# Designed miniproteins, single chains, part 92

Each design is a single chain, and the fold is of that chain. pLDDT is the mean over its residues in the fold that is shown.

## One batch from the design tools (miniprotein)

Design m3202
Fold by ESMFold2-Fast:
Structure m3202 (fold): chain A 66 residues (1-66)
Amino acid sequence: GMELAEKAEEAARKAIEKAKEGDVQGATEYLDKALESMQEAIRAGDDESAAKANKALAEALKAVLA
């Protein structure tokens, strides 16, 4: 449900924050957590939460890799 999208969005935000601090390892660990929450939303059949999680993960990945 909604909690999976919230977990993914929170993990994505933390990944961006760690990247800004120069903590590439921490950023990668939070990206992995965001991906896991997105995959759980997909398996649960919650397309709306999965879409939100995917969007947050994509934004964090662009920020971390830029």
Scores: mean pLDDT 79

Design m3203
Fold by ESMFold2-Fast:
Structure m3203 (fold): chain A 78 residues (1-78)
Amino acid sequence: VEELLQQILKAATEAHKSMLAGDERAKERAFQELEALLKQGVEAGLISPEMAKALLEATREGDILTFKALVESILKKA
């Protein structure tokens, strides 16, 4: 459970880093990985579809503060 959340956090961090670096291929791969992990979290009942959407949107906007708050909220619920 915690391992999947850590993987989601890592994938979002890599997506942010690739956006800052301007690496389009790394960005595409990181976002694909993040979406796959979020889907796994929803299927496992760990994350609601609404939370998954909010996490993905915060990552795309580069809103690290909102992303971190959402992850902490999920961890408290688990």
Scores: mean pLDDT 74

Design m3204
Fold by ESMFold2-Fast:
Structure m3204 (fold): chain A 54 residues (1-54)
Amino acid sequence: SAEEAAREAYEAMKKAQTPDEFREAGNKAGSKAKDATPEEAQLVGGYIGEGAAE
């Protein structure tokens, strides 16, 4: 699901040691959110933003 994909991206971004790893995690999350519902898209954006902020 989009929520699971968002959680995986969030965890991957938190574990990223390099800018390349961080960018790859964000790109994966974005591609998986392509067909998300409005609610799912909002959850994906929230997790991605939270991972990027930390």
Scores: mean pLDDT 65

Design m3205
Fold by ESMFold2-Fast:
Structure m3205 (fold): chain A 71 residues (1-71)
Amino acid sequence: MEVDLQRAYELQAAGRYEDALPLFEALLAMLEATPGVPEELLQEAYGAIGDVLRALGRFEEAAPYYEKAAA
């Protein structure tokens, strides 16, 4: 999980948003399936997906992730 998260951020930093998106989505799915995960970690994952979607110009898809990140 953590190794994949670092790779996702590396891809995002390199501007490889299309490659970063599925890694962040896989991490979010894993976190949602894991009992006892801190809410702050889920909010961080939502924010990261929102940022990548926004960078790809997918603003309508980014909006619900930012709402989840702010909750």
Scores: mean pLDDT 79

Design m3206
Fold by ESMFold2-Fast:
Structure m3206 (fold): chain A 80 residues (1-80)
Amino acid sequence: MAEELIEELTEKLKELGVPEKLAREIAYAAVFGTEEDIEAAVALARASGVPEETVRKARELALETRKKNEELHKKLREQM
């Protein structure tokens, strides 16, 4: 499940023009990190020359993926 979210976000970020390594770092931050980790990964992408429009979209997608992952974990806890 976590790997599917990482792969989905990584592919979407690559389609936006984010290099694979940076896309994976953003995806990992979204699934396993905090909002601060997402901001750090996005800042690294910006510093690495990713266009601001792409960085903005990447941040939005990362936050949506994080929310989706949190809701999935919440549902699993409620099912116990």
Scores: mean pLDDT 80

Design m3207
Fold by ESMFold2-Fast:
Structure m3207 (fold): chain A 86 residues (1-86)
Amino acid sequence: MEAKELLEKAKELGEKGIETGDKAAFEEAAKYFEKAYELAKKNNDEETIKELLEVVGELLLEQVRKHPGEISVEEAEELIKAELAK
């Protein structure tokens, strides 16, 4: 399975996990993100790495908005911005 295919599956699972509140689906999404990142890194695919970080950031913000907890939306946005700036 190619890095972009793993990223697509991770995004779908992450979105479903956030919408349903299913922690197991969210954890499965995280595993696919990790696999996509490892493959993209091995292939020096900077475009896929950037897309992966953007998708993870968007899912994190949506999770905080739908399930507000310890981290605020503003704090989540700052963490994402810091990561994308690297």
Scores: mean pLDDT 71

Design m3208
Fold by ESMFold2-Fast:
Structure m3208 (fold): chain A 67 residues (1-67)
Amino acid sequence: MAEREARFEKVKETVKAFVEKAYAAGVDPEQIVKGVRAYGHQQGLSDEEIEELVEETRKLLEELEKK
């Protein structure tokens, strides 16, 4: 799994940092998810990769909400 695409792992790290900063800046969670999806399309990710990226974003937003 982790061996498949090192670039995708780095993209997830970049997205995580973006999501944390956007949430701290008061951006709506829905807008953050839309931004992540648009970024995935710009990176040329497959639908499956974009779905994983969005799911990771939603999990991170849930963790941020709990605090």
Scores: mean pLDDT 76

Design m3209
Fold by ESMFold2-Fast:
Structure m3209 (fold): chain A 77 residues (1-77)
Amino acid sequence: GEELRKKALEDYKKFIEALRELQRAVDAGLPEEKLDEFIDELSKKYGIDKETLKAAVDEYRRTGRLPFLEALEEFLK
């Protein structure tokens, strides 16, 4: 129902916040060792799987964009 959809959107907002923090770290040129530690911290802070965050970082490094922001808006229409 509507309430479950709102909960999912709230969880996805946390995911997007984590992705934005990762984007800033990558853009700042954070060393690989510190980036991995930062991903672990974000995983614990936001309750997101570490492998999911790593995949997002890899995609951002390849494309220079966070397509999840646009894809999420399209998907949730």
Scores: mean pLDDT 73

Design m3210
Fold by ESMFold2-Fast:
Structure m3210 (fold): chain A 78 residues (1-78)
Amino acid sequence: MTPLTEEQVEELIKLLEKEVETLIKQKASQEVIDGAIAFLKQLIEKLRELAKKFPEYRELYEKLIKKIEEIIKKLKEY
């Protein structure tokens, strides 16, 4: 498994923020929101595995995980 670069992490954050904004603006159904949360939780698990395998990128992946956790909280409160 190839590590995610800082540029790829920044692009992923932008993509996730855009998708979350779209879901909220379109008043997505609870099923769609639940699916998005499940996907984000799986992404966090994969990032935790990457952080263990590539400790030089740990801080970068931990920052991304924190951002995803904040997005999940926003979606749960929606």
Scores: mean pLDDT 79

Design m3211
Fold by ESMFold2-Fast:
Structure m3211 (fold): chain A 77 residues (1-77)
Amino acid sequence: MSLEELMKLTVNEFDEYLIKEVGEELTKELYKEAGIPTSTTDDSMTWEDIRRRGDKDYVIPRVYKVFERYKKTGSVK
């Protein structure tokens, strides 16, 4: 699916798409490398971090960039 098609999804639908493509653990690593807080691990999550997580225009392009790099190199870094 292209970035423009993914931008039609909600953040939750995009998360489900990535889990289907690469699995849950690698999806968490993609979010972490993109600098997006995940719901499972950060006791230091601020109110601003929570707001940013709901912003698909902030989240989806950043995570997609890491995902494309992973597809090309086999690495999330």
Scores: mean pLDDT 71

Design m3212
Fold by ESMFold2-Fast:
Structure m3212 (fold): chain A 70 residues (1-70)
Amino acid sequence: SEEFERIYREAEELLERLEKEGKNASPVDIFRLTALISELFVLAEIYGDEEGLKRAEELHQRAVEVLRKI
C-alpha cells in the first residue's frame, strides 16, 4: 500500500539519521522510529501482508542493532 511504503521510507531515513548521529541521537527521533515500525506491523497485520510483515521484521532487527550502539 502507499501508506506502508511512505511509512517504510520515513523509518529507513530516520534509521540512517540515527546511525549517523550515534550517541548524540535525539530521544524524540528514537521514539519516532519505534512508532513508525509499530505502524508498519499494524498495517501488515490488518492487510494480511506477509511480505510487508517480513520487511517490518527486517527493519526492526536493523533498528535494534543501531539503537544498541546509542
Scores: mean pLDDT 86

Design m3213
Fold by ESMFold2-Fast:
Order: C-alpha cells, then sequence, then structure tokens
Structure m3213 (fold): chain A 100 residues (1-100)
C-alpha cells in the first residue's frame, strides 16, 4: 500500500539521519552519545519490524533478528564499524521491503 511505502521510507530516512549523528559522535570520541544513538536505532528497528510483520512477515522477522543482533553488539561494546554494518543490514531489509 502507499501508506506502507511512505512509512518504510520515513523509518529508513530516520535511520540514515541517526547513522550520520553516530558518525559525528564517533569522530568526537563521544561514547555515551554513540550508545544513546545506538539504543534509539534499536528501538526504531523493533518498532518497524512489528509494523512490517502485518504486511511482510518474513521481512519483519528479519528486521527483528537484526535489532536483536544489534542490541547484543551494543551490550558487548563492539567496535563502531561492526555496529554500523549491522545497522546497514537492517537498512537494506527496509529498502527491499519498500520496492515491493
Amino acid sequence: SKELKEKLVEFRDKIVELLDKAYEAHKNNDLEEQKRIWKEIVELIKEMAEFLKKYDPEAGKKLEEKAEELEKLIEQNAPFEEIVEKVKEAEEILGEAVDK
């Protein structure tokens, strides 16, 4: 539906904006701001996964799995690059869902 596509684009754009902020926090060695942003991204991905499950259950499950993986990386204080890669994997799933 048009509403689904618009919602997915909004979430994708928000993730991209948060990644840009995370990059700036990383450049400034602000670990607390990085963790705040990562948690915000996890919450957005979880919210989108629940929404997407109603329309594309498989894509919704994949997003939920990426949110869980991302949450574990954050808890383990994984390198910035690993966390960014996981967020990009979630963004790719959202991009694929928009094209349907």
Scores: mean pLDDT 84

Design m3214
Fold by ESMFold2-Fast:
Structure m3214 (fold): chain A 80 residues (1-80)
Amino acid sequence: TLNTNFRTMMWNDVHNNLNNVNDNVWNLGYAWVYVPDFLPAMVNVITDLMNNTTPTDTVNYNNPLTYMLNTLTNTLNTIN
């Protein structure tokens, strides 16, 4: 329940903020940046969300999620 609600919130934030900010996807991550352990959890949640989406959902938002996941993964690799 809590995990499902968190995944739903994250998907809405990714989709809405990527569409709204266009050139700065990191606006999406401002709240997450202030929680050190949140960034690794974010990568895992987005990966799970992508893998567990319906075919319709995958067609509609998988590309933005893929971009976000790749960017976050690269950031984590840069840190450690």
Scores: mean pLDDT 49

Design m3215
Fold by ESMFold2-Fast:
Structure m3215 (fold): chain A 84 residues (1-84)
Amino acid sequence: EAQAIAKIQEIADNSSDAQVLTSLPQDLYNQIKDILDSRANQMINQARDYFNNGDYSQAKTILDNLKNSFPEYKSEADALEKEM
């Protein structure tokens, strides 16, 4: 529910460290991972939309934010930047 999602989001925003995530209970880890994966994919899609409109600066800003918040997605972000 909204309160639980807000708490999980707070943990995800403050704990992008993989070591912290692996120390969580399995169900909480899976929920955070699903939220992070969903958010990362949304950012990639937004960056692609900006790229398709020729707005490389906004696309790059989104990808830079993605890499900063989700370092594990750096290779996917870099691949999309290469498409630009």
Scores: mean pLDDT 70

Design m3216
Fold by ESMFold2-Fast:
Structure m3216 (fold): chain A 91 residues (1-91)
Amino acid sequence: SLLERIEREALERAVRELAERRPELGIRSAEDLHEAIKAALAAGDLALAVELLATAARAVLEALRPYLSPEELAQMEAEFDAQVAKWRAAA
């Protein structure tokens, strides 16, 4: 399905970005990313949880790029940035 392909591409991108930026976290797979998010939430590390979730969500926006107009993509990016700002303010 299209959603399955978008999810796979987004997770692969998020994992690659985190492996480069945060190698100490040992995130090498979608499963590692999921476990890292769960661990951060369980520990009350909202800053790390927001960083990991924001990385995954940005990867989804990038995977959607071929299916969205530049105007639609810019709107979604702006809405996402506003949501991440709210999460960071709460953390």
Scores: mean pLDDT 83

Design m3217
Fold by ESMFold2-Fast:
Structure m3217 (fold): chain A 74 residues (1-74)
Amino acid sequence: MTDAAVAVEAAGQGAQRVAEELGVSTKEVAMRVVEGDEEAIRKVAEAAAEVALQQGYDPVTPEQARRAVEGGSG
């Protein structure tokens, strides 16, 4: 439960980071993930894992971050 909440928060921050790197809005990154864009999913998952570590949480795998980005409403 706690790990899922951390993954969701990290995924949100990761999506913002990816949006800044690509020069698009966070909503556009989220839409690409929902549409099944594998590159967007991978980039957000990687950024979310890094954000979680930087926040002092247990490391989340890119796979866990991807699941949180795809749904994450708990």
Scores: mean pLDDT 70

Design m3218
Fold by ESMFold2-Fast:
Structure m3218 (fold): chain A 66 residues (1-66)
Amino acid sequence: MSPVEKLQQTGDRALASLAPILSPEALAQVRAAVDAAVERVRGGEPLEAALKALDDTILRIHIADA
């Protein structure tokens, strides 16, 4: 699986699990974060760094939406 494909799959799973608990605005922020992380990996960022940053961003969005 490519780094981009793995990151997109991880993002899609996160969005599916968060859809029942986050506001539409927070879900849009998560989608934007996934899209930004995909572009960073395409630009040469290591997958592990992008995944960590995405996880940190999703946690921040979730806390702010609560």
Scores: mean pLDDT 81

Design m3219
Fold by ESMFold2-Fast:
Structure m3219 (fold): chain A 76 residues (1-76)
Amino acid sequence: SAADKAELYALQKELAKLFENLSQETQNAYEARFLAEMAKLKAEMEAQGLSKEQQLEAMTAFLIKEIKKLIEEMKK
């Protein structure tokens, strides 16, 4: 939805501001962790036989949840 896209955009902007204060090595480590979790989710969705629409909804929810967690972790 437009609301979900707006929330995701705002979260991505906040994450980018936090990332600018980190070394490239630290940024790469966080990105690698995030990509690994995304790959795991994709494999689980494929194993469950979810439709493309269901996969898109699950992926959007995952991105919002994981970016929120990462922002909270980085603020501590």
Scores: mean pLDDT 79

Design m3220
Fold by ESMFold2-Fast:
Structure m3220 (fold): chain A 76 residues (1-76)
Amino acid sequence: SRDNVVFLARATVMVAAIGFFLDRFGHRFSEEERARLQQIRDEMTTLLRSGDLSPENLSRLQQLIDEGEAIIARAL
């Protein structure tokens, strides 16, 4: 659906945003926070590549987005 396309675009932007913050602002994160952001980015990338738009996978993507945003907000 169009709503799923918009959500997948937002998830894709979040993957890019995590990469940007790790590259440009990595010094603001602890070692544990950097490792967790890398794990979040990798899991989101795997979910996006799967093409499985199940409610479970969409819910998991949302959880990963929320966790990534919380880590970034705490470091800034």
Scores: mean pLDDT 85

Design m3221
Fold by ESMFold2-Fast:
Structure m3221 (fold): chain A 85 residues (1-85)
Amino acid sequence: DVLEEIREAIAAGDFERALELLKEAFKKKWTGRLWNLLVEFARAAGKDAVPYLDELIKAVGSEDPYIEFRLQMLKNLVRKGILSL
């Protein structure tokens, strides 16, 4: 189950693997469960999530203005330090 693999990668601190799995999952379909895992990823990675979110925006956000807006909002929350452990 890709959702469980993403959660395991986040828990292990393997953010590169978690990002790769998230990119592939979001390319197939946006779901609330995937969004929740992305928020968990951002909380776990903290400010280091910013470059990963930029990669995700490049991969999936540019095709839909609403998706782009949501990803930019999450990136802004990370940059401001609002998302924490």
Scores: mean pLDDT 80

Design m3222
Fold by ESMFold2-Fast:
Structure m3222 (fold): chain A 72 residues (1-72)
Amino acid sequence: DETEWNAKLVKLAKALIDVQDNPSDEGIEKLLQLAKEAGIDLTKEEVREIVSLPLDEALQRLVDKFLAARAA
């Protein structure tokens, strides 16, 4: 169901925004867990790279990985 996949993407986007606004190792771990639940394979290093990007670029990377996960 696209609604369920969209809900997972929204949770990922919110967690990304939260960790960019308030950086923490716990936030990075939570983002990694949510990505795994959405079917996105990320390492801790990749998560740190993504959260270091401008928000628009970070969201685009998550969207690209999310769409790739849905295609698999």
Scores: mean pLDDT 78

Design m3223
Fold by ESMFold2-Fast:
Structure m3223 (fold): chain A 89 residues (1-89)
Amino acid sequence: ALDKLEALRDAALAGTLTPAQVRDATREVSKSMDPKVTSRFVGTMIILSVVDPAAAQVMVEAMKEEREVEIEKASKVASPWMVEYLKKL
């Protein structure tokens, strides 16, 4: 996760960043509970918003997709009101 975020930053600065790299790194970050990974993710998103706005959009959409997947998983075992509450976050 951390190494993938560093690779995204380096690729963006070099102009070689692909949407697939952004989605893959975002997916790994969504599974991590490490504050260091979360901090690096936010920093990478800020850099991408300046250097490669299109890649920043892909990162936002990928994070939304990962959140929706977690909500869908929760909806299979959780009460409907809990799922609706999570969607509002």
Scores: mean pLDDT 70

Design m3224
Fold by ESMFold2-Fast:
Structure m3224 (fold): chain A 72 residues (1-72)
Amino acid sequence: MVPVLVGVRHTADLDPARVLEALRAAGAEITGVRRLGDVLVVEARVEDGEKVREALAAVPGVRAVAVTPVPA
């Protein structure tokens, strides 16, 4: 698994739990969560960052997703 920082820009009515569930369903291990206004920042370990990005982009209320590898 690779450590990543996931940035999710969402609508105000989106429940953050839906984002976390989508991450877990995509096989991500969540290590930290921070909310910054309309952006949710999630620290996670993943096997495939692109699979995680695609899973999050499919969640209703998600406007933009960025998955950034974190150096070990």
Scores: mean pLDDT 80

Design m3225
Fold by ESMFold2-Fast:
Order: structure tokens, then sequence, then C-alpha cells
Structure m3225 (fold): chain A 72 residues (1-72)
């Protein structure tokens, strides 16, 4: 099932925080969708309640991101 991440907040150019309506685990793959339609791989590195920290393998600007989601 597809679960969208909400309230995306960049901590650095390779890391952001987001909220998940579903409990996630460290190591969960994340799909990061850019405004140009490119999909980049991310990974959950930290979980605290409904808040997750996601690392992306390349630098991104906050204005480039459209959305992020996980497949469960």
Amino acid sequence: AKVDLTDIEFISDTTFRAKSAVPLKVGTPVKVVLKDGTVLPGIVTEVEGDTVTVAVGQPLKEEEIESAYVEL
C-alpha cells in the first residue's frame, strides 16, 4: 500500500523530516518525487513516534521536492 509522507522539513540538502500516518521502521525505502517527475531513492534513518528522518543519496533543494512516499 502507498503511504504519503507529510509535513516535509529539510534539515540539510541530503536529509529531511516528515510525518507518517503509519508506523515505519529504520531502513524502510522511501520514494522521493521531484517537481520534474524524477523519482529518487531515500531511506528512513530515524523514527520517533510519527516523525521519520529520511536520507537521500544526492543533494536536493527544498524547492525541488514535490512529495515523498513509502510502499508497504
Scores: mean pLDDT 83

Design m3226
Fold by ESMFold2-Fast:
Structure m3226 (fold): chain A 97 residues (1-97)
Amino acid sequence: ARPVERLELEFEDADGSKVRITLRADGSVEIEVEGGPLSEKQKAIIELAKYAAERGLRTDEEVAAFLRAIQLVMEGKSLEEALAEYDRALAAWRAAR
């Protein structure tokens, strides 16, 4: 059976460009891009989604770490800072298990 969609996120820029990220129950990620040139925030979100998909997006805690990292990018933090926070949150969760 086709994996059920677990979460869908959409990021629209002022120039009309859109990035849609679909997270499936199996941890796979689909990224769709529509419209004009991508903003730096949209590019950072795409790279973050690729990074997280390779490392873990199956558990609620892994998804929470990913959403926290996205929030940092949306608040104007760098991609490097968002990736570091995602890695830190996953390491802390895995160490507590």
Scores: mean pLDDT 78

Design m3227
Fold by ESMFold2-Fast:
Structure m3227 (fold): chain A 92 residues (1-92)
Amino acid sequence: MDAAGEVSDLASERGITLDVEKVKKMSSQELVDYIKEKRPDLSEEEVQTILELLSKNEENVITRVLIVLAAILGRIDLAKEVADWSLENPDK
């Protein structure tokens, strides 16, 4: 998982951490609202993309954490790669 590894490394370097248990309890919309609070510079199109990626991965908490971290880092490209990898690997 090169994309997931890159997101994890970048988040660690910037001191960004996300509580997995909190993410488990949050809806896709609540996670998007959290991302908007941290990244108000995101366009409406980017926000809609993130919401779609999170909604497609409702049952995969680790993938959702990585999508949120990538979005906070401004790396929407990595969020897409992580989401796509998760969908292509049915053993979740």
Scores: mean pLDDT 78

Design m3228
Fold by ESMFold2-Fast:
Structure m3228 (fold): chain A 82 residues (1-82)
Amino acid sequence: KNEEKIKLAEEIEKIRDKILADTSLNAAEKRKKLIKEIVELLLKKGYITEEEAEKSLKEGELTDEQQKIISDAFSVKVKEKE
């Protein structure tokens, strides 16, 4: 539902803002922490499986499917505001 996707987008924004504001981390450390926290959030919300989360964390990259979930969540948030 739209409400759940809006909440997902809001939680991702909070994670991103917190990590980007951390002046003790370099760009690579920020990227690694951002990927980890987003993957953990998607797993917690039931969007991905534990196997999918493990793969993304090992590769240090979000999968195309995970990126699509994030993009869709932000798209829903933007449409609801309009």
Scores: mean pLDDT 79

Design m3229
Fold by ESMFold2-Fast:
Structure m3229 (fold): chain A 55 residues (1-55)
Amino acid sequence: GSSPEQRELLEEEVELSMRLIGLAVQITTEGATPELLREMEELSERIERIAKELE
């Protein structure tokens, strides 16, 4: 069964994924700024780290 730590990581991955979708929508509506692109990059890296941890 999943450990409590794995459940927390899964929940964090979902929250980060939702945030990433929000940023993508903002970029399409307001335009891509260096700040928004950096934030997406950082979120993507965090999601990848969590996915690797859950493997």
Scores: mean pLDDT 81

Design m3230
Fold by ESMFold2-Fast:
Structure m3230 (fold): chain A 105 residues (1-105)
Amino acid sequence: FLSPRPGRIIVVSNISGDVDIEAFTKKLLELAKKFGKVERVDVYKNDDGTYDVFITMESVEEAEKFLNYLLENFDGSTVNGNRLSILNAGEPPVESDNLTVLYES
């Protein structure tokens, strides 16, 4: 989900399948709550066994503040051998048969 315009969704991708995705997602949710209201968090499992986590904030401003924090603190970070990719994924909706909702406000 790449968009040419910033939106309310932040995606963290290339998360190793060896990561406890529920625990990882809960930590991302608690971090995101420091920047604004979180509407939902979705997890997508890729065919290669990696995960993408989509965090939908209430506003684009809150999403950009959260993105800036993640880039400052996690830019170049590697988790279980995988380098995380973090970007603004644009506006909802995010839909897929492999998408699991872990949080809705």
Scores: mean pLDDT 75

Design m3231
Fold by ESMFold2-Fast:
Structure m3231 (fold): chain A 110 residues (1-110)
Amino acid sequence: SHEEEQIEFLARWIEEQLAKGKSPREIGLEVVRIYGRYRYPEAPSDALPGDFSPEVQAEMSEIGYLIGEVITLHEERGIPMREYMRELVASSPEAAAALMAGAEALRAAA
């Protein structure tokens, strides 16, 4: 499915970032940065989350939080990232939308 392809892409991209020694926080912030550029191309490439509207900040925060949580649960509790993301997508329309949006932005940047 499209969702399964996006989950696989996200997991592989995260694995590459972890191999580079990046922390869960740094990886989450990088997804937010790439998402901002993809979704709001009129914004400067160095724009900070605080430069966006409160609604956009909430959207960015949700994406960053979920990516950070996926990685943290994997590293600290050994929960497989792909399985946890599938569970999030199945249980929460909001989480599904945020994860799919993050994956789409990362694919566009690749």
Scores: mean pLDDT 82

Design m3232
Fold by ESMFold2-Fast:
Structure m3232 (fold): chain A 66 residues (1-66)
Amino acid sequence: LELSEEQKKEIREIVHNPTGKPLTEEERRALLDGLTGGARAILGAALRENPELSLEQARRIIEILT
């Protein structure tokens, strides 16, 4: 999955400016299981970069990827 520079910047801003309550283990698993290939890899990398990522932020990243 190839992202534009604009998409990469938007994801980076989300990852580095966490807001809200962090994802639960169950929420994280459900989101990752709903994705395949490059989208799953990118969301997985974002969650590793920022474990405090909220459900809303993860959903926003998914919207950028799909």
Scores: mean pLDDT 77

Design m3233
Fold by ESMFold2-Fast:
Structure m3233 (fold): chain A 74 residues (1-74)
Amino acid sequence: MSAKELIEKGREAFKAKKYEEAARYYQKAIDLLGNEASSDVLNLLAKALFQLGKLEEAQKYFDLSVEKDRKALA
């Protein structure tokens, strides 16, 4: 399964309020992409983790997403 397919499945799960399933798909996509993971997918994982009450993990991925955006715009 490609990273793009995993992100699509994650978005579908998130829309269905299946936040645990969404987080799993986004995490798999990030694992496949490694350093190539976009700020968007990092932010999507952070949002899913936030909905699950995993605030410390959510903050970590929000911070990583912001760092990626800053580097892409520089």
Scores: mean pLDDT 82

Design m3234
Fold by ESMFold2-Fast:
Structure m3234 (fold): chain A 116 residues (1-116)
Amino acid sequence: MELAEELLKKAEELRKEAEETDDVSERSKLFARAIGLEFMAKVIQNNLDTIAEMLGDKDYVIQKINELLAAYKAGDFEKVEALIEELSKRISEKSGIPLETARRLVVLTFSMIASG
């Protein structure tokens, strides 16, 4: 199950709630949150697509992000750190970008996923 799809479904629900409310303040808050989730989903998808292109393996990237999310939910922060380093090193080695740049891309993408 792709997190970007879940964020888009939640955004659609919030847009529907906004259309059904007569309170202008509540409508504005629901609409702003929907836009925020749509933007987050788009950035996550763009980052995942970029990482997948760099590695040449979309299924591997999806699998590793799901493993990261599962470890994070379990409170296994040592495993989270190990998975971030594994993915970052592989991106750096395959794409030729600096390891620090690869790590920033992975951390940013994961933090957006974990906070959604």
Scores: mean pLDDT 79

Design m3235
Fold by ESMFold2-Fast:
Structure m3235 (fold): chain A 74 residues (1-74)
Amino acid sequence: MIEEMEKLIEEMKEASKEEQKEIAIRIAQLGVEGGVDEREALRLLLQALDAIDAGDTEKAIEYLRKLVELTKEA
């Protein structure tokens, strides 16, 4: 799970906006499957999607890394 999430984060750097959104959704899904609260995962996903729409890939990755950290703690 964590290795898959880390690989997806690396893929964000070369991905199109549509691909980045699919990656963000997949990371959030993996987080929930790993025991992260659904509302917290959705909150971080929405923040990541907003950053993607703004073209701020680094900020999107920061929100997705928070999801990975929560998954490690769950």
Scores: mean pLDDT 86

Design m3236
Fold by ESMFold2-Fast:
Structure m3236 (fold): chain A 68 residues (1-68)
Amino acid sequence: MEELRKELEAVADANGRISHEEAKEVLKKFFPQKSDEEIRRALALADIDGNGYISVEEALAAAQLLQK
């Protein structure tokens, strides 16, 4: 999970925001057994604001959903 946080921080903008597409690509590296649809669903559930951007912490919450 340390490498996941590092990759998410690397793709976040100056305000700590990550797009769903950037987060999906990072999560696919760590969960290659999960489909694009499963990853997008986890990201949608973690995106509390529903604005199409997520924080590093929200992306980590999506990863928690994917590891179950």
Scores: mean pLDDT 77

Design m3237
Fold by ESMFold2-Fast:
Structure m3237 (fold): chain A 67 residues (1-67)
Amino acid sequence: SFDEAFDKAIEELTPEEREAVRLALEHGIQKAADYLAQKYGISKEEAEKRILETLGRAVEKAVELMK
């Protein structure tokens, strides 16, 4: 299933990237970006970009694992 493949893809992420993905999935991208911007001292826009890039990589890997 996609969920199983996505879980495997997340295992390849750094701890920081895994935290970003989990926060986005649990609270939505906007709240995750607010938290990460505060934590890392970056802009909300930069935090959103990092979340979206990490999610994109995880989704691409999950699609590969399903084939």
Scores: mean pLDDT 82

